# Designed miniproteins, single chains, part 111

Each design is a single chain, and the fold is of that chain. pLDDT is the mean over its residues in the fold that is shown.

## One batch from the design tools (miniprotein)

Design m3878
Fold by ESMFold2-Fast:
Structure m3878 (fold): chain A 70 residues (1-70)
Amino acid sequence: SDEEHQRLLELIARTTTEMSEEERAEILALLGKLPEPYGSGLRTVFEIRLRDPRHRGDVSPAELAAAIRA
């Protein structure tokens, strides 16, 4: 699970217009395995990245960590 969590964080941090369909499917699968606190936090970040390309560029790794922890 720590391997899956680390991979998920890497994929979400790289969520851009260029993200492959395989990476997107992988993110969704990994999110589904996480407990609610982590899963919902990461899912929210992922959804924002997908919906608003302008927001993608200004998110930092620290913001991703904060979203998970809340």
Scores: mean pLDDT 65

Design m3879
Fold by ESMFold2-Fast:
Structure m3879 (fold): chain A 95 residues (1-95)
Amino acid sequence: MEARELEEARELLLSMGAPEELVERWAPKIVEAARAGNVSVAAVAGTVLGMFFSEGEVDESLSIEQLIEELIKNKLTTIDDYAAGLSPEEVYKKK
């Protein structure tokens, strides 16, 4: 098993302003969701961070399937907004 994807997820979450505690809990699940949904780690990480900054917490019981559903619902807007330099907090506050 490769630590590389896990490190990429960790670096991405930290670069987007995630606290270390959230990174340790969610980085492995983000990698698994990205693989299962055949989507980028960045897209899943952005979705998780958006939930965290919008609600102040992320539901740790969220399944891989539920993460993929949230990504699909917000795919274009969330990814494009992050690419445009918006924070996860700003993206989710628009909802």
Scores: mean pLDDT 65

Design m3880
Fold by ESMFold2-Fast:
Structure m3880 (fold): chain A 111 residues (1-111)
Amino acid sequence: SDRLRRLTKEASRMVEEAGRLSSEAASRLRALGDDDGANALRDERDKSMRLHRKAVRTGDPVDFRSAAGHFSRLALLSRALAQRVPEARPVLEEMARLAQEAARLYEEAAS
């Protein structure tokens, strides 16, 4: 449907920008000595990106709900890391905002 196509296209833009910022955030976390945080962020990002690609490919409401759940988890992790590493906060908070918006759009696509 046209609605579904618009929602997935908008979610894809948010996901692509969050992916770009996650690479910057992981690099900053490593430079600040938080290797565990950088690894956790990379792993959650990779899971979210795989589910994003699956949801876009299938158009299945189950896959959209799975993608939404993982982007919500990515947002929560990013906010937790922002609290732990204030020097990386601006990039982590912006990434969390984009991930949460992607989750919202995928929840709408699933309905």
Scores: mean pLDDT 87

Design m3881
Fold by ESMFold2-Fast:
Structure m3881 (fold): chain A 60 residues (1-60)
Amino acid sequence: MAALKARGAEWRARRDALGLSQRQAAQALGISVATLSAIEAGKRAPSEETARRLRVLLGL
């Protein structure tokens, strides 16, 4: 849980710094807002593909 929460918090902070809403980021990633919210809160692990798309979207 700790690793997922830390990673989710980093993605949330990066998304916020880029001025993207959860809705905009979820749409760009092709996932639901609820799924992105759960990933950012560390409540679920993203799939490998979703994690890859997140890194690309956030410029990581």
Scores: mean pLDDT 78

Design m3882
Fold by ESMFold2-Fast:
Structure m3882 (fold): chain A 87 residues (1-87)
Amino acid sequence: SYDTVRQAVDYAQRGDYDRARQLAQHVIDTTPFTPSSKSVDFSIQIRRYTQNGDIQGALDGVRQGIDDNHDPSVMASSVIGVVNTGQ
């Protein structure tokens, strides 16, 4: 599932928001576990980049979250948030 989130980030960075959303949604649908508070708190930092229009910073934040072993469903949800705001 981490590899699928990385692919979603790569598509989003290329501007392929539809494919990024599809991959991120697939992670959410296939990763049935409760988000940790630490991963939710980290996603708030990513959302701040997105709200400021820093799409690259937000996507780099998702990559960092994956590398730090944050919840893949929370990281995938963050990709969807970036895609929704970037359009």
Scores: mean pLDDT 82

Design m3883
Fold by ESMFold2-Fast:
Structure m3883 (fold): chain A 72 residues (1-72)
Amino acid sequence: MKEIEEAAKKLVKALKEQGLPIDEESAIKDILDMSKTEEGAEIVILTLDKLIEAGVAVEEAKKLKEKLEELL
């Protein structure tokens, strides 16, 4: 969980720095809460795949995806 939290923080920071209107605290909490279930983790991974395809925060999205896949 701590590694997922750190990866989520890096992703949210990168998204905010790219100009996305994100509440950093809420976004991190939502990612962590969803990642507590297999179904929720799969939805987060799907969202990360969309970010990677769009070329948005690709390195941070890949890192969080890797950590979430370790839970499945």
Scores: mean pLDDT 81

Design m3884
Fold by ESMFold2-Fast:
Structure m3884 (fold): chain A 64 residues (1-64)
Amino acid sequence: SSQDIQNRMNMYSDDVNDQIQQIDQQINSETDPNRKRQLQITRDNIVQNSQNQINYMQNQQKQS
């Protein structure tokens, strides 16, 4: 159902937000600029991938 898809998206978003919070803490405590840059790239990838996944799920909901 549409509600089931929305609930799954909400759970996924909550998990992603927890991951982002954890990596932000690592970035804030990291003093090595190269390691900090790698963490920032990882963060950006998590954000971009999650936005793409949510958009995909929303589009699939409309097509069903």
Scores: mean pLDDT 84

Design m3885
Fold by ESMFold2-Fast:
Structure m3885 (fold): chain A 89 residues (1-89)
Amino acid sequence: GAAAALARAREALARAKAATTLEEARAAALAAADAAIEAAREVPDVLKAIAYTLRAIGLRIEAERATSIEEAVALAEEALRLAEEAAAA
């Protein structure tokens, strides 16, 4: 459900902020993006669901390419915002 996906996105952001290595931060950002994809897919409006899902996939690609902990945390924060928008849609 959207609420469960949102909870996972919040947990993933907390893990990204606690990360001490780039590998840990990147894995957390990827988890946050995956949670945003789940939240996006549950949006009742099909066109909005597609738009949110594409945005979440974009964040996931950026997370895979993240080169710093700070970049990965910022991407996890964007993924949480997207999950919150999708859950409210």
Scores: mean pLDDT 89

Design m3886
Fold by ESMFold2-Fast:
Structure m3886 (fold): chain A 65 residues (1-65)
Amino acid sequence: SAAEQAGLEKAKELAEAAARGLALYLTGDAEAEVTVKQVDEETLEATATSPKGTAVYRGSLKNNL
């Protein structure tokens, strides 16, 4: 549904922001390249990569479990 799609899109944006913030905190690099992927129905994984290091954020989506 449109509501489910909007929720997933927002969750991806939050995961990207979390990974970018973590990369900035750990490496001082604000220009890390971030890739977000849904690895299963409940899990998003965001990877922020820079020349100074890589940060990975894994977030759970709770759905009627």
Scores: mean pLDDT 74

Design m3887
Fold by ESMFold2-Fast:
Structure m3887 (fold): chain A 65 residues (1-65)
Amino acid sequence: DLEKEIEKLTKGKPKEYDEPVRNAIETYKNDPKKRKELSEKIQKAIDANDKKELGKIIGRTKFKE
């Protein structure tokens, strides 16, 4: 399941995005609500092909966010 989510977010994008996305999604493995919100933010950053923005999103994301 997590692998499918990661592939969806990185489909057609640079492979360098896969590992950061995987780490972020796996961090919220037991919190599907936060994982979904994070996935949306990550997808926007990946769609913009903005690695810096992706890093900010992941780095600023907290479990209570």
Scores: mean pLDDT 66

Design m3888
Fold by ESMFold2-Fast:
Structure m3888 (fold): chain A 71 residues (1-71)
Amino acid sequence: MKPEISVREVGGVTVVSWKDPKYGEGVVLTPIAPENAEVSYDEENDELIVKDKKTGKEYVAKPTDAFAKLK
C-alpha cells in the first residue's frame, strides 16, 4: 500500500509528511531546497525517494525514518 505523501518547506529545506494505515503519520526531513525536490515512493522496497534536481543526488528513507539518507 502506498502512503499518502505531502511535501512542505520548513526553514528552506524540504519536509515530507506521510500518512499510512500501517505506519501511522510521520515526517521525514531532507537537506533539499523545495524547488529542487522530486519526491517518489518505491512500493517494492517500501522507500521514500527524494531526488535533488540540482545535484542529481538521491536521498532515501523508510516511512519510520526521521531523516532521509544519501543513497
Scores: mean pLDDT 73

Design m3889
Fold by ESMFold2-Fast:
Structure m3889 (fold): chain A 88 residues (1-88)
Amino acid sequence: EPFKKLTELFLEAVRAARAGDEETADRYIEQLEKLIKEMAKKDPEKAKFYLDVLRAFAEIQRVVTDNPAEREVLDRIIELIDKILKEL
C-alpha cells in the first residue's frame, strides 16, 4: 500500500512536469515528501529499501528524459530522497 502510493505520487509529479503544470508538480512533490517522512518514522528499514528503489528509477528516468522540466522535478525528488536516506 505505502509503496504503491509512493510510486503513484512520483509518476504524477513527473507527468505534471512534462505537461508544464509546475503548481501541480509541486503539490505532488509535497505529498511525496510527507508520505516518505511518515514511512521513515514508522519503518526506517522498509522505507530505506523503497527509497533506494525509487531513487534508482528516478536516476534512470533522469538520464532518458529529453524534457528539462521533468529533469528538474527528478533532481528535486532525488535530492529529497538523499536528504531523508542520510537521516535513516
Scores: mean pLDDT 86

Design m3890
Fold by ESMFold2-Fast:
Structure m3890 (fold): chain A 69 residues (1-69)
Amino acid sequence: MKISDKDILDALYLIEVGISKSSGLDKVAAEVRERGDKAVEEGISPTKVMLEALSKYDPKVAEETKKAL
């Protein structure tokens, strides 16, 4: 299924927030990206799965990011 431009923008924003606002560690960014890539391969919006991955490391930042979307 074709993903919307907004879904891609939201996914990029989540990766950026995960890197800059949570732990700032490459491993957090890699896991968030991996979940996003898998969702895209399955034809699912990456936003929800990337938020779930981010919340595993920083639930407060994930909740604030969700409100900004």
Scores: mean pLDDT 67

Design m3891
Fold by ESMFold2-Fast:
Structure m3891 (fold): chain A 87 residues (1-87)
Amino acid sequence: AAEDAAALEAVRARMERLVAIARASGDEAVAAEMAELAREAVRLAEEALRHRNDPEKLAELEKEQEELLERMRELMLKAEAALRAAR
């Protein structure tokens, strides 16, 4: 459906921006990890769309998404620290 395609494109665009910010830090390991987490975030979004009528599966995927967002947050803090150290 067009709404599903738009939702996935929005997630992909957000993830691409986060990867670009991580790459800007100059830390290639952080950038690589962010790229992996970005791919996983898109996978979870696609899975949620497939299971939209399964509340238990959606709750499980929401928990996985929350854990993923926390890992991405930790990587962003590392990217910020790397940028500060480079000054």
Scores: mean pLDDT 81

Design m3892
Fold by ESMFold2-Fast:
Structure m3892 (fold): chain A 62 residues (1-62)
Amino acid sequence: MEKEKASLFGDGELTEENLQAVRELANPDGKDEITEEERKQAKLPGSDKPLENVEEVLKAGE
């Protein structure tokens, strides 16, 4: 669990609500887990950059 806001891209906050929105965009079928290929193409709702290391972002949150 993130105990403080994380922003690896320096211009995007990673909150559970924001991550949920990204998952919905990557998996409109309602899946809770994003495929590795989709993770690289996904992007944060507050960011204009594609997520290349989503797995690192989700687990690190640093």
Scores: mean pLDDT 51

Design m3893
Fold by ESMFold2-Fast:
Structure m3893 (fold): chain A 78 residues (1-78)
Amino acid sequence: LEKAMTETLKNTIDFFLNSSKSVKQVDTAADILTRYLEKTRERAKKLDNEHTVKAIDEALDYLKEATAKKKAELEKKE
């Protein structure tokens, strides 16, 4: 279940980043996704759902890495 949740979150992140055509759009998508994940994490933490918190932490790490990589690729074009 936790793995399926993490996979779904990563697929969602990838979809939004792939639809972004500029650094500004990547930043906007990353901000929206980060806020959504942080809100979900807070709810899971209140319920002591440690497995969900870990899945979200993995998704947040993935989002940070994917966002930095996508921005670097777009910026490399000058």
Scores: mean pLDDT 79

Design m3894
Fold by ESMFold2-Fast:
Structure m3894 (fold): chain A 79 residues (1-79)
Amino acid sequence: AIEEELRELQARLDARLAPYIAAYEKDPSLRPQAMAALRAAHDEALAWLRAHLDAIAAYLGVDPATLAAEIEAYEAAAA
């Protein structure tokens, strides 16, 4: 189910980010490394969202084309 896949993605990203966040909390000079890890996690989450667009749209009760347009607008605004 989409909820299970989302939970697995969240757990995987959290596990990957944890050491970078912990290192940054102890040493603020490691901010660039933490930011790079966060950006990579963001890119992976966004790619997952697009790959599961139809399932997410069905879960939310929205049109897939509308959701796709919203994701594109978000990406453009984040650039």
Scores: mean pLDDT 81

Design m3895
Fold by ESMFold2-Fast:
Structure m3895 (fold): chain A 110 residues (1-110)
Amino acid sequence: GQGSMLASQGDYDGALRAADSDLDTDPVHAHHVRGRAYFGQGDYDSAIQHFQQSLDLNPDNSISWHNLGQAYFQQGDYQSAIDSFNRSLDIDPDNQESQQNLDRSRSLLS
């Protein structure tokens, strides 16, 4: 949606405003967009909370699991990152970025 496009363009304030307007009609997408916006701003605690809220509503979203893993990785929580990337790959086994980030997270625990 519009919020996802704004986040992809680096307009994180615009993405948050768009997500707020969508919260009642598409809460899965709204929380996902909020997670992406906070991640882009370096607020990994807020990113994790919103990706988790999106996934609580729709656990079959491989992209949200991948993004959750990236947020945990940025916080140095490599075990939670590994779990999240594994969940992404369970849904989409061909996601090369999740596989690469999984391997990196595993190497940092070794």
Scores: mean pLDDT 88

Design m3896
Fold by ESMFold2-Fast:
Structure m3896 (fold): chain A 79 residues (1-79)
Amino acid sequence: MEEEIESAIKKVEEMLKKNPNITDEQRKKIVELAKKAIEAALKTGNPKAQELLMRGIQYAVEGKYDEAIKLLEEAIKEA
């Protein structure tokens, strides 16, 4: 479980590093929220939390950082 979380986080970090318009602070915040959201979704098995998590990551890789942050925070709350 923890190894799967670490692998998922590394993939998100790599995707965000390829985006030149992201700040270091935004990148760190998104990675931290993604980690918490992944842990919460896996622990609870809540399908809505999983949906919000996937949408949040998708918005982050699309460069929609504010929307990604909101979705990841909502995923944590929903779990």
Scores: mean pLDDT 76

Design m3897
Fold by ESMFold2-Fast:
Parts: structure tokens; C-alpha cells; sequence
Structure m3897 (fold): chain A 110 residues (1-110)
């Protein structure tokens, strides 16, 4: 079971991951509209947000291995998402975003 401090930190991380996923949805919409510059900007911001959340969890002293493993996977998916957007791979980007949404639901269950 998580401590009350770890639960508060997880709640903040969940909110930031939700925001990063919304940036990903906006990136896909921009890509579908042919706005490649905006799609790339949003994808880079989403990737950076995932990496920052993982770093902040470590700096804040979060030691729960399951949360850290889920955040590590979100960092990997964030990089893959940015690469898919850069390649103009709408279907690949949507699949990666769906996997990110599944990991977010797992974080919410902890």
C-alpha cells in the first residue's frame, strides 16, 4: 500500500500524464490537418513531459517499483510517439497513444 505522501505524489503525476496524453491527441489532430510544425511541437512537449514526470518521481523519493516501471514505459512511449509524428505515421502514433492511455489507467488503479 502507498503512504499518504506517495499517494499525493501519484495523484499529481497522474494529472501531468493526463495533460501529456492530451498534448498527444492534439499532435495527432494537427498531423491529420497537415500542420506538421504544430504536430512536431506538441509531440516534443508530450515526450519532454513524460521524461520530466519520471525524473520528478525519483527526485521526490518515490520508491514504488510498479509506479517507476510504468513511468519508464511512458518515457519510452513518449519518444516513440514523437518519432511516429516526425515520420507522419498517424496509425502508429494512434497505437502508441492508446498504449499510453492503458498505462495511465494502470497508474490510476494504484
Amino acid sequence: ALSPEEQRLLDLIVKEVEKAIELGREAIRALEQGDYKEARRLAVLAEASMAMNRMLATVAGLKNEEILELLDRLVELGAQFEAAIAAKDVEGARRILEEMEELLEKLKEL
Scores: mean pLDDT 90

Design m3898
Fold by ESMFold2-Fast:
Structure m3898 (fold): chain A 67 residues (1-67)
Amino acid sequence: GPPPPAPLKTFKPSPLTEEERQRYLDELRRIAGPEAAEAFASDPTISLEQAKAAVELARRVREQRAA
């Protein structure tokens, strides 16, 4: 039958691929250093949204220190 008209307005965490996980880990290591990258690597349940938020936070902290 046709799909229901229910709104799809729920932000569910997207799973990270191994390639995406490695990319975000490398980015965190570059910006925030090895300790931040190790914390990220220690958590296998990190979603795409959490990874993006962690990188964005690290970039903001880095920018604030550089300013």
Scores: mean pLDDT 72

Design m3899
Fold by ESMFold2-Fast:
Structure m3899 (fold): chain A 93 residues (1-93)
Amino acid sequence: MLSDEELEELIERFFRLADKDLDGEITVEELRAALRELGFEVPSDEELEEITKLLNGELSTNEELQKKYDPNKDGILTLEELKKFFSSLKRIE
């Protein structure tokens, strides 16, 4: 779908959109809004909460999402894990 370069640019744009207050923390509402702004289908509220925790450096309580996006279970998302997340999302248009 997206090249590595496009994914990296999208990730940068995503964080700029999601962290509008520049406080270094992403809320579920900011994540939802950023995904919609970038033209992605929004996951369920439960998945958004777990993804938001991972993006903020917390461990997910959902084992499948933890394995998918942070397999090291260290609370740190790598660029590769972020690329995997965005590659798994459907565009709404």
Scores: mean pLDDT 63

Design m3900
Fold by ESMFold2-Fast:
Structure m3900 (fold): chain A 87 residues (1-87)
Amino acid sequence: SLLDTVENMIKTLEKSREWSEEEQLLIVRIALHELEELFADDPELLAIVRETRRRVDALIAAGASAAEVLDVVLEGLRKIKELLERK
């Protein structure tokens, strides 16, 4: 299900905190790309994905740590999860 996919992404990104900074940034890019494809036909969820990407891009441009980037993506995923749990 979509909810299971998002939950698995959250678990993977939390585990990635133990990985290298390069691997953390790579999994963030992959996750954001997959989320845009997954929610392409859901304007409300797609808007959250796009706002999360915008925040990620701004942090990377500002030289923020991979940990800060992960926190923003996890915040976005948790928001998406909450909306998917609402009927």
Scores: mean pLDDT 88

Design m3901
Fold by ESMFold2-Fast:
Structure m3901 (fold): chain A 91 residues (1-91)
Amino acid sequence: DLLRRLAEGFRRAAEETRAFAPTHPYPELAREMAELAERLAEALEAGDLKAAAEAARELGEKAAEYARLLGDEEGAERARELGEALARMLE
């Protein structure tokens, strides 16, 4: 149940991020984040927790990069911490 709900959440996040990407100040980075969220959702749906953990870390790092580009240093640290925490829970 939890893994399915997480997968649904990340799939929705990927769809929303792709829809928002054309109006984004960094559209390529937004697309990369959407692709990572989709990979995370697919790994969770497949029960591949190792792949899900790797995708979670990569997504956190890309989200941190995006936050830094916006001048949000606190958001960057939070994004990295959340990605790492999710990865640890999945391993």
Scores: mean pLDDT 82

Design m3902
Fold by ESMFold2-Fast:
Structure m3902 (fold): chain A 93 residues (1-93)
Amino acid sequence: MKKAEEVLRRLLAEADALTPGSAEERAAAEAKIPGLLDELINNKEEVVEDIPLVKEAWENSTPNQKKLMEATLEVLSHVDPETAKKMEEELKK
């Protein structure tokens, strides 16, 4: 499994956990998200190859997961604007 795919799956799982359960569970998920975003950015080359997976994940995402993906694209736009734009264009197709 590609590192970007694994990190993306973990990010989506943590975003889903932000749905109101316990305050402790939400705080734990919020603490993990920045580290997972850094791992995704470090594997940005693999993210381009995984655009079809990102699109499928977007279409099947919960509202919290979609917000996390939007935040991920915003972070990518500062680190790699071309990759972020390509992902946004593919998600809108």
Scores: mean pLDDT 60

Design m3903
Fold by ESMFold2-Fast:
Structure m3903 (fold): chain A 85 residues (1-85)
Amino acid sequence: MEKVRRLLELAKQSPATQPVLDVLADIARAIERGAEPFDPELLRQMIDTLREVLEREGLDVSGLEFRTPEEMLEFARELARERER
């Protein structure tokens, strides 16, 4: 929860991160609804893009290290829940 909230707060300071966060949330929702198959490559690609944008802004990206595709999906789901509020 706090990790996702921190990223959303950082996205306000770096507008370039906002579209990537939106895409991640949409992917998680589509997978949960069964509208899209779980694609670990696409999810990893979006997280890598977010990491690159944050690194370009000089922000810490250590919190965006995931061991499994399922862990990446859970992060995206948590992000989607925060954006619903």
Scores: mean pLDDT 70

Design m3904
Fold by ESMFold2-Fast:
Structure m3904 (fold): chain A 101 residues (1-101)
Amino acid sequence: DRIRRMARDRRRRNNRLYDDFVSNRDLMNSMIDRVVDIISARTPGNWQSVMSLPDRQQRQIIRYAMRQIGVPAPLIDRIMRDFGDDIINRINDRFQQQIAQ
């Protein structure tokens, strides 16, 4: 089945993209910077309001921003499962740096 082969090849590509992403600090940092830019553009100056939301809603906002920068949905789910807490902390650090500078 050609469609089944295409689905398998897509999954293999997504797994490789995930491995490249988690082993490449620059790719992760670039993604976080772009996520911060999207959140800032949508909600200027109110990251504190976002941080007051339940964890689930914070993760949904981050997932939305990752989709906007073109990250495939299966890759987003895997990154957020494995690194969601680190990503939230790094995004918060970026917003705190913007306030300080």
Scores: mean pLDDT 73

Design m3905
Fold by ESMFold2-Fast:
Structure m3905 (fold): chain A 64 residues (1-64)
Amino acid sequence: MSPQESLLQNIERTLSSIKDPSDLKRVTESFLNTVERLVTDPQVKEQLIQRIQEISEQHLNKLK
């Protein structure tokens, strides 16, 4: 598994474990900032940002 795939899986697990919508948004923003700083390949960066946003939005929709 590539480092980017490992990072994405860790992010997905972390976001899925969050029960509070406010915490979910803060943690999502933190991960997006991390990807912006660590990922230099524009295509990989864009894909990771989109995946993180999708995961966050799907989980947010399932939260009460």
Scores: mean pLDDT 78

Design m3906
Fold by ESMFold2-Fast:
Structure m3906 (fold): chain A 66 residues (1-66)
Amino acid sequence: SAENIAEIRRLIEELRDRLLAQMRAEGKLTPAREARIREILEQLLQDWIAENVPVEKLREMLAAAG
């Protein structure tokens, strides 16, 4: 659904912002690394939408990965 797609996008944007903030705090953020993180997360967003992954499963996977 459109609401599910919006929620997946929101989760990816939150993950992106947290990763960029963490790398900045560690002094590791460069323009090349930022671009790479954005590229990887955009691909992940498209894959999750195409596979119609349930938001509940996404939350579980993100919790396990963190």
Scores: mean pLDDT 79

Design m3907
Fold by ESMFold2-Fast:
Structure m3907 (fold): chain A 59 residues (1-59)
Amino acid sequence: GAADAARNAAGAAAMARALGGDEAGSKTQSDWARQAVEAGGGPEAGQRAGLAAASRAGL
């Protein structure tokens, strides 16, 4: 649901910041994580999408 997507997106953004990512990168990562959850992939799919985005953008 939307609440699960929002929580997962927030976690992905926080992780991106912890890895030295900037605000714009964190927003993009959280948006992808949220979309993955809302598409029915669940929190795990959102987490993986966020991590993949963080890895690509934040290193």
Scores: mean pLDDT 62

Design m3908
Fold by ESMFold2-Fast:
Structure m3908 (fold): chain A 93 residues (1-93)
Amino acid sequence: SLAAALEELERRLVEEERRAAREAIERIERGEISPYEAIMELLERGLPGAATEVYRWAREQGFELPPEELERVLALNREAIARRQAEYEALLA
């Protein structure tokens, strides 16, 4: 059924985003990548949930994004969400 297909897609996407967020946080903690770079990479990969988790974690650690970087993050986040929505719409066709 369509409902079962949507649930399976959501489950896989949630698992992928959780793994990606964890891996990104570990890379930041090792000093291999900045929070900004990690968030941008995740959004470019179409993982807005993972990017949101990394952003929330980074803020809890005292990291702040300058206004210019925040604007770029918000722009890519809109694109990533639109891409995710297009994937759901394609499943309905």
Scores: mean pLDDT 82

Design m3909
Fold by ESMFold2-Fast:
Structure m3909 (fold): chain A 51 residues (1-51)
Amino acid sequence: LKQLIERNREDLRRAREAAADPSQSPLMRLLFQIVAGASEFIIERLEEKMA
């Protein structure tokens, strides 16, 4: 579980960086924002199971 949380945190960081990248199209930035939201949800669920 801890390893999965760290993996998802890394994916979240990458998605946030890509969403902020001005060289990306507006559509791609929106998709990365959605991915970041999904990763946040997964992290919350996994942290809940570790508590």
Scores: mean pLDDT 75

Design m3910
Fold by ESMFold2-Fast:
Structure m3910 (fold): chain A 60 residues (1-60)
Amino acid sequence: PLSPGERDARRIETELAERHRKYFKEKLGYEISDDAARAVAAAEVAGLPYTVKPEDLKKL
């Protein structure tokens, strides 16, 4: 298809989102929303800076 990178990006984005949720919870003691985790993952795949909204990042 036109963008084999799109398939790889979506797959990596999903895997990274799960890793970010686990990382924030286990390593940082924060609960991060699904939307924020996916946004962080998508930005990372694109090589762009990412922003997590305070309301999506709750301390446990």
Scores: mean pLDDT 70

Design m3911
Fold by ESMFold2-Fast:
Structure m3911 (fold): chain A 120 residues (1-120)
Amino acid sequence: MAERLREALLRVGVSEELAEELGRMFEEARPAMEAGELAEVTPEDKELLIRVAEEIGAPEEAIELLKTGELTGFGMHVTEDGVATLLLELSSSQQRITIRLDPARRSVEVSVGQINPAPA
């Protein structure tokens, strides 16, 4: 799993150093993800995620949200096709940042959505 995430990151242009650090973060998060839960985010993990978002050319809105928001959870998964998805949850604003990495297409998709689309 972590090896496939590393390969996806490298193929979309993330540096080897950041790809290795994200692989470590994934392995530390694995018990929570196996339980069907998002893993807790440390301040160091937040800084790592900001650096990755900047390297992949994420929209300024998403980068600013990561810098200013309270990042409370993250999840990662890699599909059979090698597509890696990072889920970043900001519980204080009820927002989620989704980063999808497609190594076959060398493409990155970043989206910001609401965790709960309540009308308030």
Scores: mean pLDDT 75

Design m3912
Fold by ESMFold2-Fast:
Order: C-alpha cells, then sequence, then structure tokens
Structure m3912 (fold): chain A 86 residues (1-86)
C-alpha cells in the first residue's frame, strides 16, 4: 500500500519532469541528475507516507480534530487510488 501510494506521487513528479525534458531544455547529463533526484525523492516519499499514516492512526485512536480529519480524508483518497492500481 505505502509503495503504491509512493508510486502515485512519483508518477505525478515524473510526468512533470518528462514534460520539461521533452521541451528540449535539458541535456542528457542534466537528465541523469534529475533521475538521481527522483530516486532520492522516492526514498523520502516512502518515509513521509509512513510518518503520515502513523500520525493519522494516532489521531484516529485519540479522536481527530477537524483539521486532522480533513488531512486524513486526503490521505484516504490517495490510498483509494493506490488500491485501484492493485
Amino acid sequence: LTEAMTEIRVEKVEKAIEEALASGDLSPSQRAEIEAQIAAYRASALQNWQTLIKRAQEAQARGPTPNEAAAIKELEEILKKALEKL
């Protein structure tokens, strides 16, 4: 699930990068640097999803505030899209 959620975010980032690369503004060496940054982002995004899921679970366990409930709803939408890919 967390991996699928990460891939949904990465797909959005990769699409934006591919659009920039397709414009011809980037050289092959710059492309390699961007690919390395995407790999780092994948690692960071995975950790961020794990943290967000943990915080959401803790908030639900103690009773979420209205702001926390809104954030949990957004997380659930991403989770729903991830489940659709499975």
Scores: mean pLDDT 70

